Designed miniproteins, single chains. Designs and how they scored, part 11

Each design is a single chain, and the fold is of that chain. pLDDT is the mean over its residues in the fold that is shown.

## One batch from the design tools (miniprotein)

Design m374
Fold by ESMFold2-Fast:
Structure m374 (fold): chain A 65 residues (1-65)
Amino acid sequence: MAVGLTGVMILAVGYQIEGLFESVELEGDTVRVTLREDSPEARRAVKELEEAAKRSGIKLEVRLS
């Protein structure tokens, strides 16, 4: 569910701890995520994070390392 910036950051950091994301950064009003590799699990995590970000009005940038 949408929980604002804090909730989006918690989800992103959770996926980083799981090893799906190489890094998570907050840049102004944008959450920036770097994927370690493009895998089905990473793509699913990105989709969930994009949905949370949209519901919370937060901008999301996704990069591949």
Scores: mean pLDDT 78

Design m375
Fold by ESMFold2-Fast:
Structure m375 (fold): chain A 64 residues (1-64)
Amino acid sequence: SGAEKAREYLLKAAEAAEAGDFLSALEYLGQAKKAGAPDEVVERAYEAVRAGDIETLRELAEET
């Protein structure tokens, strides 16, 4: 499902950000949006990546 794919991309973004690969994290957020993640979730996720807030990224993936 689109929601399941969006959640997987958000988890991959969190993993990439935790590893310090912020470019891949941002690319995965773009894929999550394309898969149907809500705009509000994607916006909060971009802010979390810029802040280095991995906890918020993981929580957003769990909520999706």
Scores: mean pLDDT 83

Design m376
Fold by ESMFold2-Fast:
Structure m376 (fold): chain A 119 residues (1-119)
Amino acid sequence: MVRVVESGGGTVAEGGSVRLSGKVSGADLSKSAVAWIGEPPGGGGRGIAGLSADGKKTSYAPDVAGRATISADYANNTAYLDLRDLRPEDTATYYTLVGTTDSGISLTFGEGAQLTVVA
């Protein structure tokens, strides 16, 4: 069974930065695609960043491009999302989404890390 435990949320001032971490167990992250999904307080989860299964391709939502970095530590099976120049609109619960790409698509998300950005 795949499990994800996120950390690194909290309350941060506008213009600040944060690192969110998603520790993965039950799947080899080096063989999995990973994404970060942000769910604002009003609902409606949205894709923030994605990293391909080979770790070579990244994608970012237009409003976070240049402010976000997605990365993975394959030795420690952990995904990261670094966010800079934080805005009140970045206030959301952030989930790590793990996708296995071998022999079908299986998606697992964690419990989420709450981030609140104050003006």
Scores: mean pLDDT 81

Design m377
Fold by ESMFold2-Fast:
Order: C-alpha cells, then structure tokens, then sequence
Structure m377 (fold): chain A 75 residues (1-75)
C-alpha cells in the first residue's frame, strides 16, 4: 500500500524531471531563434514560425511536468 504509493510518486517525479529537461531544451532553442530574428532587419516567416513552434513545445512539456509534480504531491 504505502510502498506502491512511494513507487508511483517516484515514477511521476522521474517523468516530471524528463519533461522539465525537454522544456528547458525547447525554451533555449526558442530564445536562440528569437535572438536570430532580432539580429535580422526583417525576420523570415519560417524563423518566426520555428520560434512559435519551439515556444509551444516548451509550454507543453512545462505543463506536463507541473501536472506530474502536482499528482506526486497529492499522493
């Protein structure tokens, strides 16, 4: 009972950690693309789309990590 709950918490925290790492990677890439866009007199449509896509992936991974951590805290 208690043992199974502890294992579930560990699994959720491990998943949260992986999603946090993915979020960090996408955030870093989005920031890099944003700087690239600012360095250009007129940002390409593709560069703007890529930045938005990476920002969306960052948010998705971040939300998943938050949900997993909250579930672990509630167990």
Amino acid sequence: DEEEIKKKIEELLEEAKKNEEEARKHEEEARRLAREAEAQPRASRELVIREASESAKYLGSYVKARVDRKEAEEL
Scores: mean pLDDT 83

Design m378
Fold by ESMFold2-Fast:
Structure m378 (fold): chain A 58 residues (1-58)
Amino acid sequence: MSEEEGEKGIKDAEELLKAGDPRGAAASAGMLAREAEQSGNKEVAERARKLMDEALAL
């Protein structure tokens, strides 16, 4: 996963939260976190997990 792909994934999940879909945002962020972790992109994985936790708190 490229850093650019990771940033797009984060933005997509954030837009789902803004649209009032916390479940969709959590699912997207969770998938992104797993992909980023498997590709060694720890920064994206950490940001995605944080976003997933925020969505699940809603």
Scores: mean pLDDT 80

Design m379
Fold by ESMFold2-Fast:
Structure m379 (fold): chain A 77 residues (1-77)
Amino acid sequence: KVNELLKRLSDAAKAGDEEAARQYGAQLAEATNVDRTVADKYVALMVDIGRRGQASPAEAREFSALLAEIKEAARKS
C-alpha cells in the first residue's frame, strides 16, 4: 500500500531512476489524495538528495514535513 509506494519511490531515487521515482510519486498522490504539488516536491527532493548522496539539515526538515503530510493524507483515506 502507501508504505510499499514510499519504499519503491525511495529505491528508485537512490538508483538514480528519476522517471520511476516520478511515476511512483504520481501513484502515491493518487493513493493518498495528497495535493499533487506536495507529492511532486517530495519526489524532486528525494531525487536531488539521491544524486548527491546527502541531505542538508534544511533539506532533511523539508523532507520530513512533506513525508508527514503524505502520511497524514493516507491516514484520512
Scores: mean pLDDT 81

Design m380
Fold by ESMFold2-Fast:
Structure m380 (fold): chain A 94 residues (1-94)
Amino acid sequence: DPEARRRRERAERLRREIEELSKKLVELREKHPLDPETARQVRDIVDMAINGASIEELEELTKKYLEKEDNEEHKEILRLTLEWAKKVIELENL
């Protein structure tokens, strides 16, 4: 089944990309520890993605968090968390 094969190949690519983003996020959070508020915001993005929020809802939430953030490293962590969350949702919708 060509469609099943394409679905498997896309799922494998997404899993690899999720693993790579997870490693990068761990490294960045080790180098640039988050304050409690930003850590909560990252957790909110993760929890919403796992609980079936839309990509559009996550993008809007992350945009609001980024508008309030002054630390560039914390902004990068928020952006990468959004990218991770988008890939998780894409994988679940395959």
Scores: mean pLDDT 87

Design m381
Fold by ESMFold2-Fast:
Structure m381 (fold): chain A 75 residues (1-75)
Amino acid sequence: DELLERIKKLKEKATEESKELSKEILEELKKLEEEEKANPETPQEEIQERVRRFTAEALRRIGDILDKALAEHKA
């Protein structure tokens, strides 16, 4: 019962913070799309590297959000 309650609170907290992260993700993707449209001859390798870095950073931020939600629940 208590474990289920904790999972629910963690899910709610992660969902709220994920909304802001989703906004940032969409903004970065929009920037990448506009950069590609402005310079269509940009090497695919450069775009792939940016996508890879962005993906790694997004995953790291998701981890930070989850860790923060867990820490707040312990308090």
Scores: mean pLDDT 67

Design m382
Fold by ESMFold2-Fast:
Structure m382 (fold): chain A 124 residues (1-124)
Amino acid sequence: MGAEGAAAALEAAAAGAEAPGAGVGVAGGLVGVGSGGTADGEAAARAAGEAIAAAPGVTGGLAGGRAGGLGETDLAEALPPEAAEAALEAGSYGARSAAATGEERAEYAAKAAEALRRAAEAAR
């Protein structure tokens, strides 16, 4: 069921400009922060589900999304302010988790996962 929605979103983005379309940009912005670099909608959706279950699994995704992800302007235009703020916060914690080790790494990964959940809820 989820794969059909992700495929439709990717197809809509492909019909738009070079960058992911607004709908895919919103979904990709929230989940791309959590899902490892330039995530396709399907990979992003899987990583988001895994992130809630396993905070360490979010770390690489958030670091990648932060480094090569959407700019603040794109998020601010596509998302409610609270969702955009939470998505950027998740990216920041993901980057810190990627740089940290041991317990500190796990702590930042958990904060990143919580921020992603807030972003997803605020984007509804």
Scores: mean pLDDT 46

Design m383
Fold by ESMFold2-Fast:
Structure m383 (fold): chain A 85 residues (1-85)
Amino acid sequence: GLKEAQKLLEKAKELLKKGDYKKAAKLAVKAIQEALTSLSPEKIISGIGRLLRAIGNYIDGELTGDYKKAAEENIKLAEEVLKEV
């Protein structure tokens, strides 16, 4: 739920600060997934859209090796989803 999503987002931010971009990007995706369980029906479509964008960013990181961009964007997307809970 929301508490788990907040914990995952905090861990993702700490990993970003430490330069562990791949793990930060992955945990931000997990934070969005967890936050979706707490969204209202009218917010769930936008939440799913942000999840798909975060997954796409992570896949781009896997393909390009640029996980820093994926981590930064996914943390921002996770913050936006959590703001909607």
Scores: mean pLDDT 84

Design m384
Fold by ESMFold2-Fast:
Structure m384 (fold): chain A 106 residues (1-106)
Amino acid sequence: AALSPEEAALRQAVNRAGRAILEGDAEAAREALRELVELILKSKDLATVRFGAGALHALARLARDLGREESARAAEEAFRELREALAGDPEKLALVDEVEAAARAA
């Protein structure tokens, strides 16, 4: 599949966050999660916003399942920051809410 530069950057941030969580590097995880939020906020593509929000939930769950409490908290804070930054964008906020509902159902 042809990835846009934006999608490629988003995937790289997700992979870096996941690797940091697996390695127990909470600082590296926090940096990668912050970059992921910045990429989501910069995006004009709603599919990228949906993917990024889903990735944040998956990363939070991964950290929790591995007992990486600091990384889990960092992922939860990143998601909260995303929601706060999107308070003025009802379309993107609705997508983030859909993803959160789907994550709770899984």
Scores: mean pLDDT 82

Design m385
Fold by ESMFold2-Fast:
Structure m385 (fold): chain A 77 residues (1-77)
Amino acid sequence: EFEELATRFARELDELVRYIWKHKDEKTPEYEEAVKRFEELVRLELTYAVDIAIAKSKGDQEKVEEINKEFEEALRK
């Protein structure tokens, strides 16, 4: 599960970075939103890593599924 989410996260992050690079001189609202989203994703990854580790240590599969869904939803643009 985590490995699959990590792969998706890496892909989303790469796509976002490529978008920012292509449009860095345009300074459009879309560019500014992409930069803010990049910063948000970095913070979300840390929160996800902590929360999932705690839930797994407790054997709380229901909470693990909730956290995974919340993280996937947060990755949407």
Scores: mean pLDDT 74

Design m386
Fold by ESMFold2-Fast:
Structure m386 (fold): chain A 73 residues (1-73)
Amino acid sequence: MEEVIEEAEEFKKRLLELLRKEGVSEEILKEFEREADELIEEAKEKNTPKSELIARLVGVTLRAIGDELDKRL
């Protein structure tokens, strides 16, 4: 589990840096980080498989992109 959590934290960091570089607003970046942190904490409690945790983090990333696009429209 520890290794899975460390990989998820690193993946979260890379996604956050990517979103920031693409110009996603700080408001949406903060919401992304909050949701990602909640998913990682839940994974610690439930011993969530790596593939499932990564899939959920991708889902949160897509939501952040959608929110940014909605904000610009």
Scores: mean pLDDT 81

Design m387
Fold by ESMFold2-Fast:
Structure m387 (fold): chain A 58 residues (1-58)
Amino acid sequence: GSSEERQKILQEVAEKLRGIGDGIDKAIKKGQELLKKGASREESHKVFLEELKKSTPE
């Protein structure tokens, strides 16, 4: 059966999801770094959301 087109679409989606995943990981690390410096959970969460916005695909 010809799943070639479906496989290509799934691969493209996976690549986009990886890009989003990398952005999420970066946001998490930045938030955790602030927490390690003694920042509040609110400040850490705010920075996390700002980094997530930058990583959202256009």
Scores: mean pLDDT 72

Design m388
Fold by ESMFold2-Fast:
Structure m388 (fold): chain A 84 residues (1-84)
Amino acid sequence: SLAEEARAAKEYVKAFLEAVKKAGADEKEVEEAEKEITELLEEAARLAESDPEKALELIRKAEEKLKEFAEKHKEAVAKAAKAA
């Protein structure tokens, strides 16, 4: 279900950002990104049954935020990927 996809995406984001933090990204910037992105995904999970179009929009916004974070922290992302 869309709610399950949003919850799975949230767990992925948390794991990804923890790896990027361990690779040397600024802890405060990681915490701010995690909060912002996970709040979008939690709202998407809540709306998935009543407003699936809005839920999809929130998931896309979360994906955009994650992409922006990854682009800003390319070095830490590359180090995290190499360690995996």
Scores: mean pLDDT 85

Design m389
Fold by ESMFold2-Fast:
Structure m389 (fold): chain A 119 residues (1-119)
Amino acid sequence: MTVVTESGGGTVPEGGSVTLTGKVSGVDFSTADLLWVGASEERGVRGLAGISADGKTVGYADSVAGRATISRDHAASTGYLHLTDLRREDTAVYYVLAGAAGSAETPAGFGNGARLTVE
């Protein structure tokens, strides 16, 4: 069973920056693709940034392109999402999803999420 613990949220001023952290266990982290998603009442659930298991392929949604950096640390089994130039629309609960490389059919369970409020 995949267990995810997200952290690094809180209340951040508009125009500020934040680093969100997701620690993954219960899966071989070195073989897992990571996807960061944001969930809010106003905008629903949206994919924001993805990184492949080997760290060589990254992708960003248009809403965060140029403002986001995704990274991973295999030794720590941790994924990171660094967001800059924060907007009120970035207010959401953020989750990391971890899945086996090349497989969309094993949904990693949602963790507790990292709540971000932009004011």
Scores: mean pLDDT 76

Design m390
Fold by ESMFold2-Fast:
Structure m390 (fold): chain A 112 residues (1-112)
Amino acid sequence: FEEEVKKNPNNPEAWLKLGRYYYVKGDYEKAIEYFEKAIEIGGPDNAEALRLLGEVYYSLGDYDKAIEYFKKALEIEGEDNVETLKMLSVIYEKKGDFEKAKEYSEKALKLR
């Protein structure tokens, strides 16, 4: 993966793969760094990179940042992404906001 970004430094997908590698290893700080690089190179409308940042912040227990990034991803991909809606439901439930959790869960179910 490090060799892939050296060969393809202008390809945001190479940076996403490197970020995923560090995320799986539990190195959340490097995962964030490399996902942010993917956005820098691929532009701010990279919904996949935004979702991955949301997942990392969720794993860190930063539910507010996780919600922020997942909502940004929804703005780009539309409110039709079932996976992002489900993640928002889970995070709001973790925050104790059961009304918002239900809202997003029902939106995800409606799209199936």
Scores: mean pLDDT 80

Design m391
Fold by ESMFold2-Fast:
Structure m391 (fold): chain A 77 residues (1-77)
Amino acid sequence: GDEAGERMAEVAERAARAAEEAAAAGGGSREGRLAAGSSAGLAGIALGVAKTVGGSEEAIRRAEEAFRRARAAAEAA
C-alpha cells in the first residue's frame, strides 16, 4: 500500500468516529442528522480516494469497514 491509501483509511476511520459521536449527541435532531450524514459522506469519499490511488488491500478494507460504521451511525441519527 502507498502512503495516500493509508492516509485515506485513517481519514475514513476518523470520519466514522465523528459520525458515531454526532449520532449519539444529536439524538434525532436535524443538526445531529446533518453532522452524522456529512461525516458518513467524508468516509465514503476517503474510501473512493483510497481505491483510486491504488491503496493496499488492507487500507481499502479498513476504509470499507469505517464507511459501513459511518453509514450505520448516520441511519441511527
Scores: mean pLDDT 83

Design m392
Fold by ESMFold2-Fast:
Structure m392 (fold): chain A 89 residues (1-89)
Amino acid sequence: MTPEELLKEAIEELEEAIEAIKEGDKEKAIEYIEEALHLATRALMELGKEEAMVEVYNLLEEALEAIKEGDYEKAIEYLEKAKELLEKV
């Protein structure tokens, strides 16, 4: 899989995570975020974008923590910021 394909899949996983949060499915949201984290960090590492990789990693960890704390609006905000970062790569 190319880095570009990994980024596209990561963005799709983040979109599915946002929908899962809106539907109240926390477990699925966490699964989608973890998969997006795996795909995005691999893609950004291959592209040599280490600063973007660290930023995306931190945003997705913040989203996971927000879900754990029940702050779904903040979780969606972090996921949308991560998605925007990946779209600009």
Scores: mean pLDDT 86

Design m393
Fold by ESMFold2-Fast:
Structure m393 (fold): chain A 65 residues (1-65)
Amino acid sequence: TDGERSARQAAKAAAEGDTAAAATGAYEMSLVDPRAREWALKAAEAAQAGDAEKAAEYATMASKA
């Protein structure tokens, strides 16, 4: 799904330390599933804080919503 694709891209970007790309992917995911929005916002917050591990975890949770 589009949400899964965005979540995978966000998680990969976060793992690579690209917090801007991770935040963008999380935002795009929030547009396709309202339930995924909460996890996507947490992923974006973690990415902005520089916590790549947490950003990847939350992006993965959003893809499962």
Scores: mean pLDDT 67

Design m394
Fold by ESMFold2-Fast:
Structure m394 (fold): chain A 65 residues (1-65)
Amino acid sequence: SEEFREFLATAVRLTLLSRGVPVERAQAAAEEVRASDDPAAVLRRLREEGLLSEGAERGLVAMLE
């Protein structure tokens, strides 16, 4: 649902901010997750870019069930 997608995007933004990622970059990543047809692939790429830890990626992907 759109509500669930918004919740996931917010969780991504807050996770990145908690790791010291600049607000503009965190917002861009959250918007990419919100807009993507495959949010799991976006989360995997963010982890590969070093913006998310493996644990954070696993936790956020688990929210997709």
Scores: mean pLDDT 83

Design m395
Fold by ESMFold2-Fast:
Structure m395 (fold): chain A 68 residues (1-68)
Amino acid sequence: SLAEEYEKKAKETEDPREAAYLYYTAGLLYEQQGDYKKAIKYYEQALKLDPNLTVAKGLLESLKKKLE
């Protein structure tokens, strides 16, 4: 799937900022597929690599609240 392609590209990317964006994109695609566990995982990975990726933080918080 496209989500798996972005996940693979993120793992192969050496630049933390670029890798963070790719993990964020994989998270978005997994969320669209209803795979909320993977979406959370990749949003968290994106924020670990780039704590300033506020859009990923907002989506992570919204998704966690939705799953309560």
Scores: mean pLDDT 86

Design m396
Fold by ESMFold2-Fast:
Structure m396 (fold): chain A 87 residues (1-87)
Amino acid sequence: SQKDQNIRTSDSYVDIMDRIVQQARQLDAPQDVIDQLEQRRRQIQSLRDQAQASTDVSQVSSLTQQASDLLSDANTLYDRFVIQKRR
């Protein structure tokens, strides 16, 4: 179903965030960068849980889009850190 597909998409976003946080830690990122990435990861998880509880397909789609936007923000934050660290 549309809802199941949106939930699977959000679950993949959480998995991507877990990988980003792990990579940031391995690269010895500043604590403020790690904290911001973990906050976005928690927000994406919260949106996924809200979507799972919802019976409104339009609401599920909106929540999934919000999760996508947060993932985009997290990728931008991580990329800035990586670029600054690479010579």
Scores: mean pLDDT 87

Design m397
Fold by ESMFold2-Fast:
Structure m397 (fold): chain A 75 residues (1-75)
Amino acid sequence: SVSDNTRSVRDRNGTVMDDVMRVDRRMDDVRDRPPTVDNMDSMNGMVRRRVSLMDVMGSYNGVMTGYMDRDRNMR
């Protein structure tokens, strides 16, 4: 289906990774500006956004790490 194709393309092309890179670039741009309250709030928002995107990316990678995590949970 179109939805399945969108998911496959997202996983393969790294749309989530592209979003992370976009946030990283914005954070770098904010870091080059003088430290202001607005600048710091923008940075904090971008950090939270990046963590959320990394969590989504980790969810897809977690299917692979789930098999390895079971091996470690033998202890």
Scores: mean pLDDT 55

Design m398
Fold by ESMFold2-Fast:
Structure m398 (fold): chain A 64 residues (1-64)
Amino acid sequence: MKVKIVASEDYTADNEKERREKHSQAVVNANQRATEEADDLHKNEGIPYEDIETIGLTNPVEVA
């Protein structure tokens, strides 16, 4: 059996340059959180990493 961890990160930006950087950073942050959850499950539940799928997403929220 495989465990799927989905982490999403939203962001707010005031201009185009900030929006591009924030989007990239949000994806990185979401993946980092998913990886941290996977590591916690491996450490606490003994689930092998090969059975843990991590997905980092940018939540479809407005860029304000």
Scores: mean pLDDT 72

Design m399
Fold by ESMFold2-Fast:
Structure m399 (fold): chain A 86 residues (1-86)
Amino acid sequence: EAEELLEEAKRKLEEAARLKKEAEELAKIEGEENKEKAEELYKEALRKIAEAAELVERLAEIVSEEELERYKEELERHTKEAEEKV
């Protein structure tokens, strides 16, 4: 079901964005433990982004090209931001 895959991909992206934001807040705090936790959160965000990308690839066979392209652009934005901060 295309709608379920779309919602799941969206949820993964939202989770990634949330994890990235938490990592940014932790990065503001001095200390080795906070830096390590921030890095772990960034890695989790990247994993969520990768999972969303796989769902988007599956959607490519079901949904319109326009919808697929929007999700790919959103995935790229989140991935780049996470990589730059790690």
Scores: mean pLDDT 72

Design m400
Fold by ESMFold2-Fast:
Structure m400 (fold): chain A 63 residues (1-63)
Amino acid sequence: KITSEDLAKAIGIFLDPKVLEEVNGDGEKGKKLLEEHGFTGISPEEAENIVRFAEMMRDPFGS
């Protein structure tokens, strides 16, 4: 189960626009990238939600 602090760190990884473009909303790609950063036990659905939060923070108006 991901903590609030771990969630904030994970969101930070996806705030890079190039990373967001590479992941392209794919929860499996997001999960793999998070695992490479030492996050474990994250489902593809959880990773997808983290990516979506980062996308919203980067582009709050949905350009």
Scores: mean pLDDT 74

Design m401
Fold by ESMFold2-Fast:
Structure m401 (fold): chain A 95 residues (1-95)
Amino acid sequence: NNEKALELYKKGLELYRQKKYEEAIKYFEEALKLASKEQLPDILTNLAKAYAKNGKYEEAIRYAQEALDLAKSLNDTVTASDASGELGRAEALKD
């Protein structure tokens, strides 16, 4: 359900802005279960951001890589660039 995925994703973004990263992760994960293929790269990128903010760098790297690979497969250059940036950030923070 694309509409419900978008609703959950927007709630996750609002929680992320409030620095409620653990709660944002929950909403992004629920959004992933309902998302269309085209919605996945943006949700995965923000899930990676939320995991990194929550100090979960291995999870952040994994989701950012997944977002990057999927965005490239969809020719979504904007999301691929954002996901690549998040991947580099999470890798730097892990070290």
Scores: mean pLDDT 89

Design m402
Fold by ESMFold2-Fast:
Structure m402 (fold): chain A 68 residues (1-68)
Amino acid sequence: DIDLEGAAKVIAVTVAEKFGVDPSEIEIKVEGNKITVSSSDAAAVSATAAALRKAFAGKGVTVEEEVK
């Protein structure tokens, strides 16, 4: 069983640390098998979405990007 929300949030924190962004600036929303990544930092959003797509490849997960 995949803890999708927990795993997605851990990935977001790791990406935030790499970009020098406060982890609270990256929002993760999980609805079923859909993950939405939101931030005002477009580079952090793109990197987080790419990491999520790689981590959940073949798991039927959809990742959407939202820049605020």
Scores: mean pLDDT 78

Design m403
Fold by ESMFold2-Fast:
Structure m403 (fold): chain A 96 residues (1-96)
Amino acid sequence: GTIEALQKMIEAATRLVEAARSGDRDAALKAVQELVKAFNEYGKLNPDVELGLRFIGKVLRIIGDLEAGDYEGAASDAEDLRNELTKLLVEEQKRL
């Protein structure tokens, strides 16, 4: 369900932060793939074009940071994304 998809996204974003902080580009790119997969599952349950475009924009920024070798920037952007996903999870739990 929606909560499970959000939890998977938060887990992937957490792995992305950890990989970026350790300078592991391959692990970071794998975490990006897991994050995008979980977001696609979330989007099937919660169609929101504006949220989708904002998410894509954040992911592209993280990929750009990784390609530039800016691992600190990638980690910071991934933390911001994780925080936004955590807020969405809290809001969904309040609707139960």
Scores: mean pLDDT 85

Design m404
Fold by ESMFold2-Fast:
Structure m404 (fold): chain A 60 residues (1-60)
Amino acid sequence: DRVAPLVEQLRSADLNVRLAAARELGRLGDPRAVAPLEELTKSEDLEVAHVAVLALDGIR
């Protein structure tokens, strides 16, 4: 299962890991990613928040 490790990576201290995980979750389109990505849209880092919004759009 690819989704569970990616959801864990959304909480990484490494910004690049978080961005990559958010993009891949959006690409996979698994609804299990919706709640973790919605939390990420509240990030103070606008790039992280933007990528999370795009990932959610990909799931829907």
Scores: mean pLDDT 79

Design m405
Fold by ESMFold2-Fast:
Structure m405 (fold): chain A 66 residues (1-66)
Amino acid sequence: GADNAAGRAAAEAAARAGGGPETSDAVVSLFSNGGDQERAAEAGARAGGNPEAGRAAYTAVKDAGG
């Protein structure tokens, strides 16, 4: 799975976009399983009702080297 830095980056990005910890957790899990940005948007919508939070969290995990 993603390390602590990637998880923290995802949580911060999700929060800025209006998502909660459920959004960041779902996206980190999805990234670890080889998911893409569109799958992250779906996960964000389910966890917080916000596709943008899912995409933001995915970008943060990728940028952190997760």
Scores: mean pLDDT 75

Design m406
Fold by ESMFold2-Fast:
Structure m406 (fold): chain A 82 residues (1-82)
Amino acid sequence: KPTEEELERDIAQALLLITAGILKIDGFSKAANIVKEAAPKITDLEKASKFVTEVLRAVDQASNEEEAAKRVKEIIDKVLKE
């Protein structure tokens, strides 16, 4: 049976992949790919939740796909350093 640690990691991965899917559906394929590539590096549920919230806010405020991708990359770099 999965441990609590394994379940937390699986939930974190699911949240990140769902977020990437949402971004792709909304036309932000570059941002979605950045999230998908970063997903294996974010295994903590609290960090994943914070990351998802900041990414969705940044994309909502972006004027185009390139700006969205840039903002998402900055958020990932920040989360992975801290």
Scores: mean pLDDT 81

Design m407
Fold by ESMFold2-Fast:
Formats: structure tokens, C-alpha cells, sequence
Structure m407 (fold): chain A 55 residues (1-55)
């Protein structure tokens, strides 16, 4: 589902950010945001936006 894919993309973004791959992390977080918005999951939208802000 879009929700499960968004959660996976947040995890991928977190792993990339920890490795110092900031551009890759941003791509993953933006994909997660789009999927979370499609799913209408307000908590996932918030988490994706917070992660984007912290990169």
C-alpha cells in the first residue's frame, strides 16, 4: 500500500542520512511525503516533513 511504501521510504531516507548521503535522503523523504499525502496519513506526512527539515 502507499502507506507501507511511505514508511519504507522514511526508513531508507533515515539510513541514507546516517551515512551522510543527504541528497539520497531528501529524495527518499520527498517520495515518502508524496505517498503519505496520497494515503491521507497525517502522521506520516508530519514525519516526512520533519525529516526533510532536518536534512
Amino acid sequence: SDREQAERDIRIGEELFEKGERVGALVAYHEALRLAERAGDEELIRRAKENIERV
Scores: mean pLDDT 89

Design m408
Fold by ESMFold2-Fast:
Structure m408 (fold): chain A 93 residues (1-93)
Amino acid sequence: AYDYFNEGQKYLNEKKYEKAAEYFTKAIELNPNNWLAWLNLGLAYLKLEEYEKAAEYFEKALEINPNNLLARENLAKAYEKLGKFEEAKKLLE
C-alpha cells in the first residue's frame, strides 16, 4: 500500500532497518508487484546483515523488473557477503 511503502522509506532513511522491513513487508502483502518494495526490503535486510534474505528479496525485485541495475548490483553485494563470488560476477556482466 502507498502509506506502508512511504513509512518503510521513512524508517529506511532513519536507519531503522527492522521497522523499514516490517512496513515494506506490509506494502508487498497489499501489492506484490511493487518491485521497489521488494528492492527496499532486500536493502533493509542487507543492512541487518541477513544476506540470504536480502538475496531472496532482490531476486524477487528482478523477477518483476529484470532490467533494474540497482537490484542487480545489490544482489551481487549480497552474494559476495555469502561467498558466492562467481554468481555475483555473472550478475554484473
Scores: mean pLDDT 88

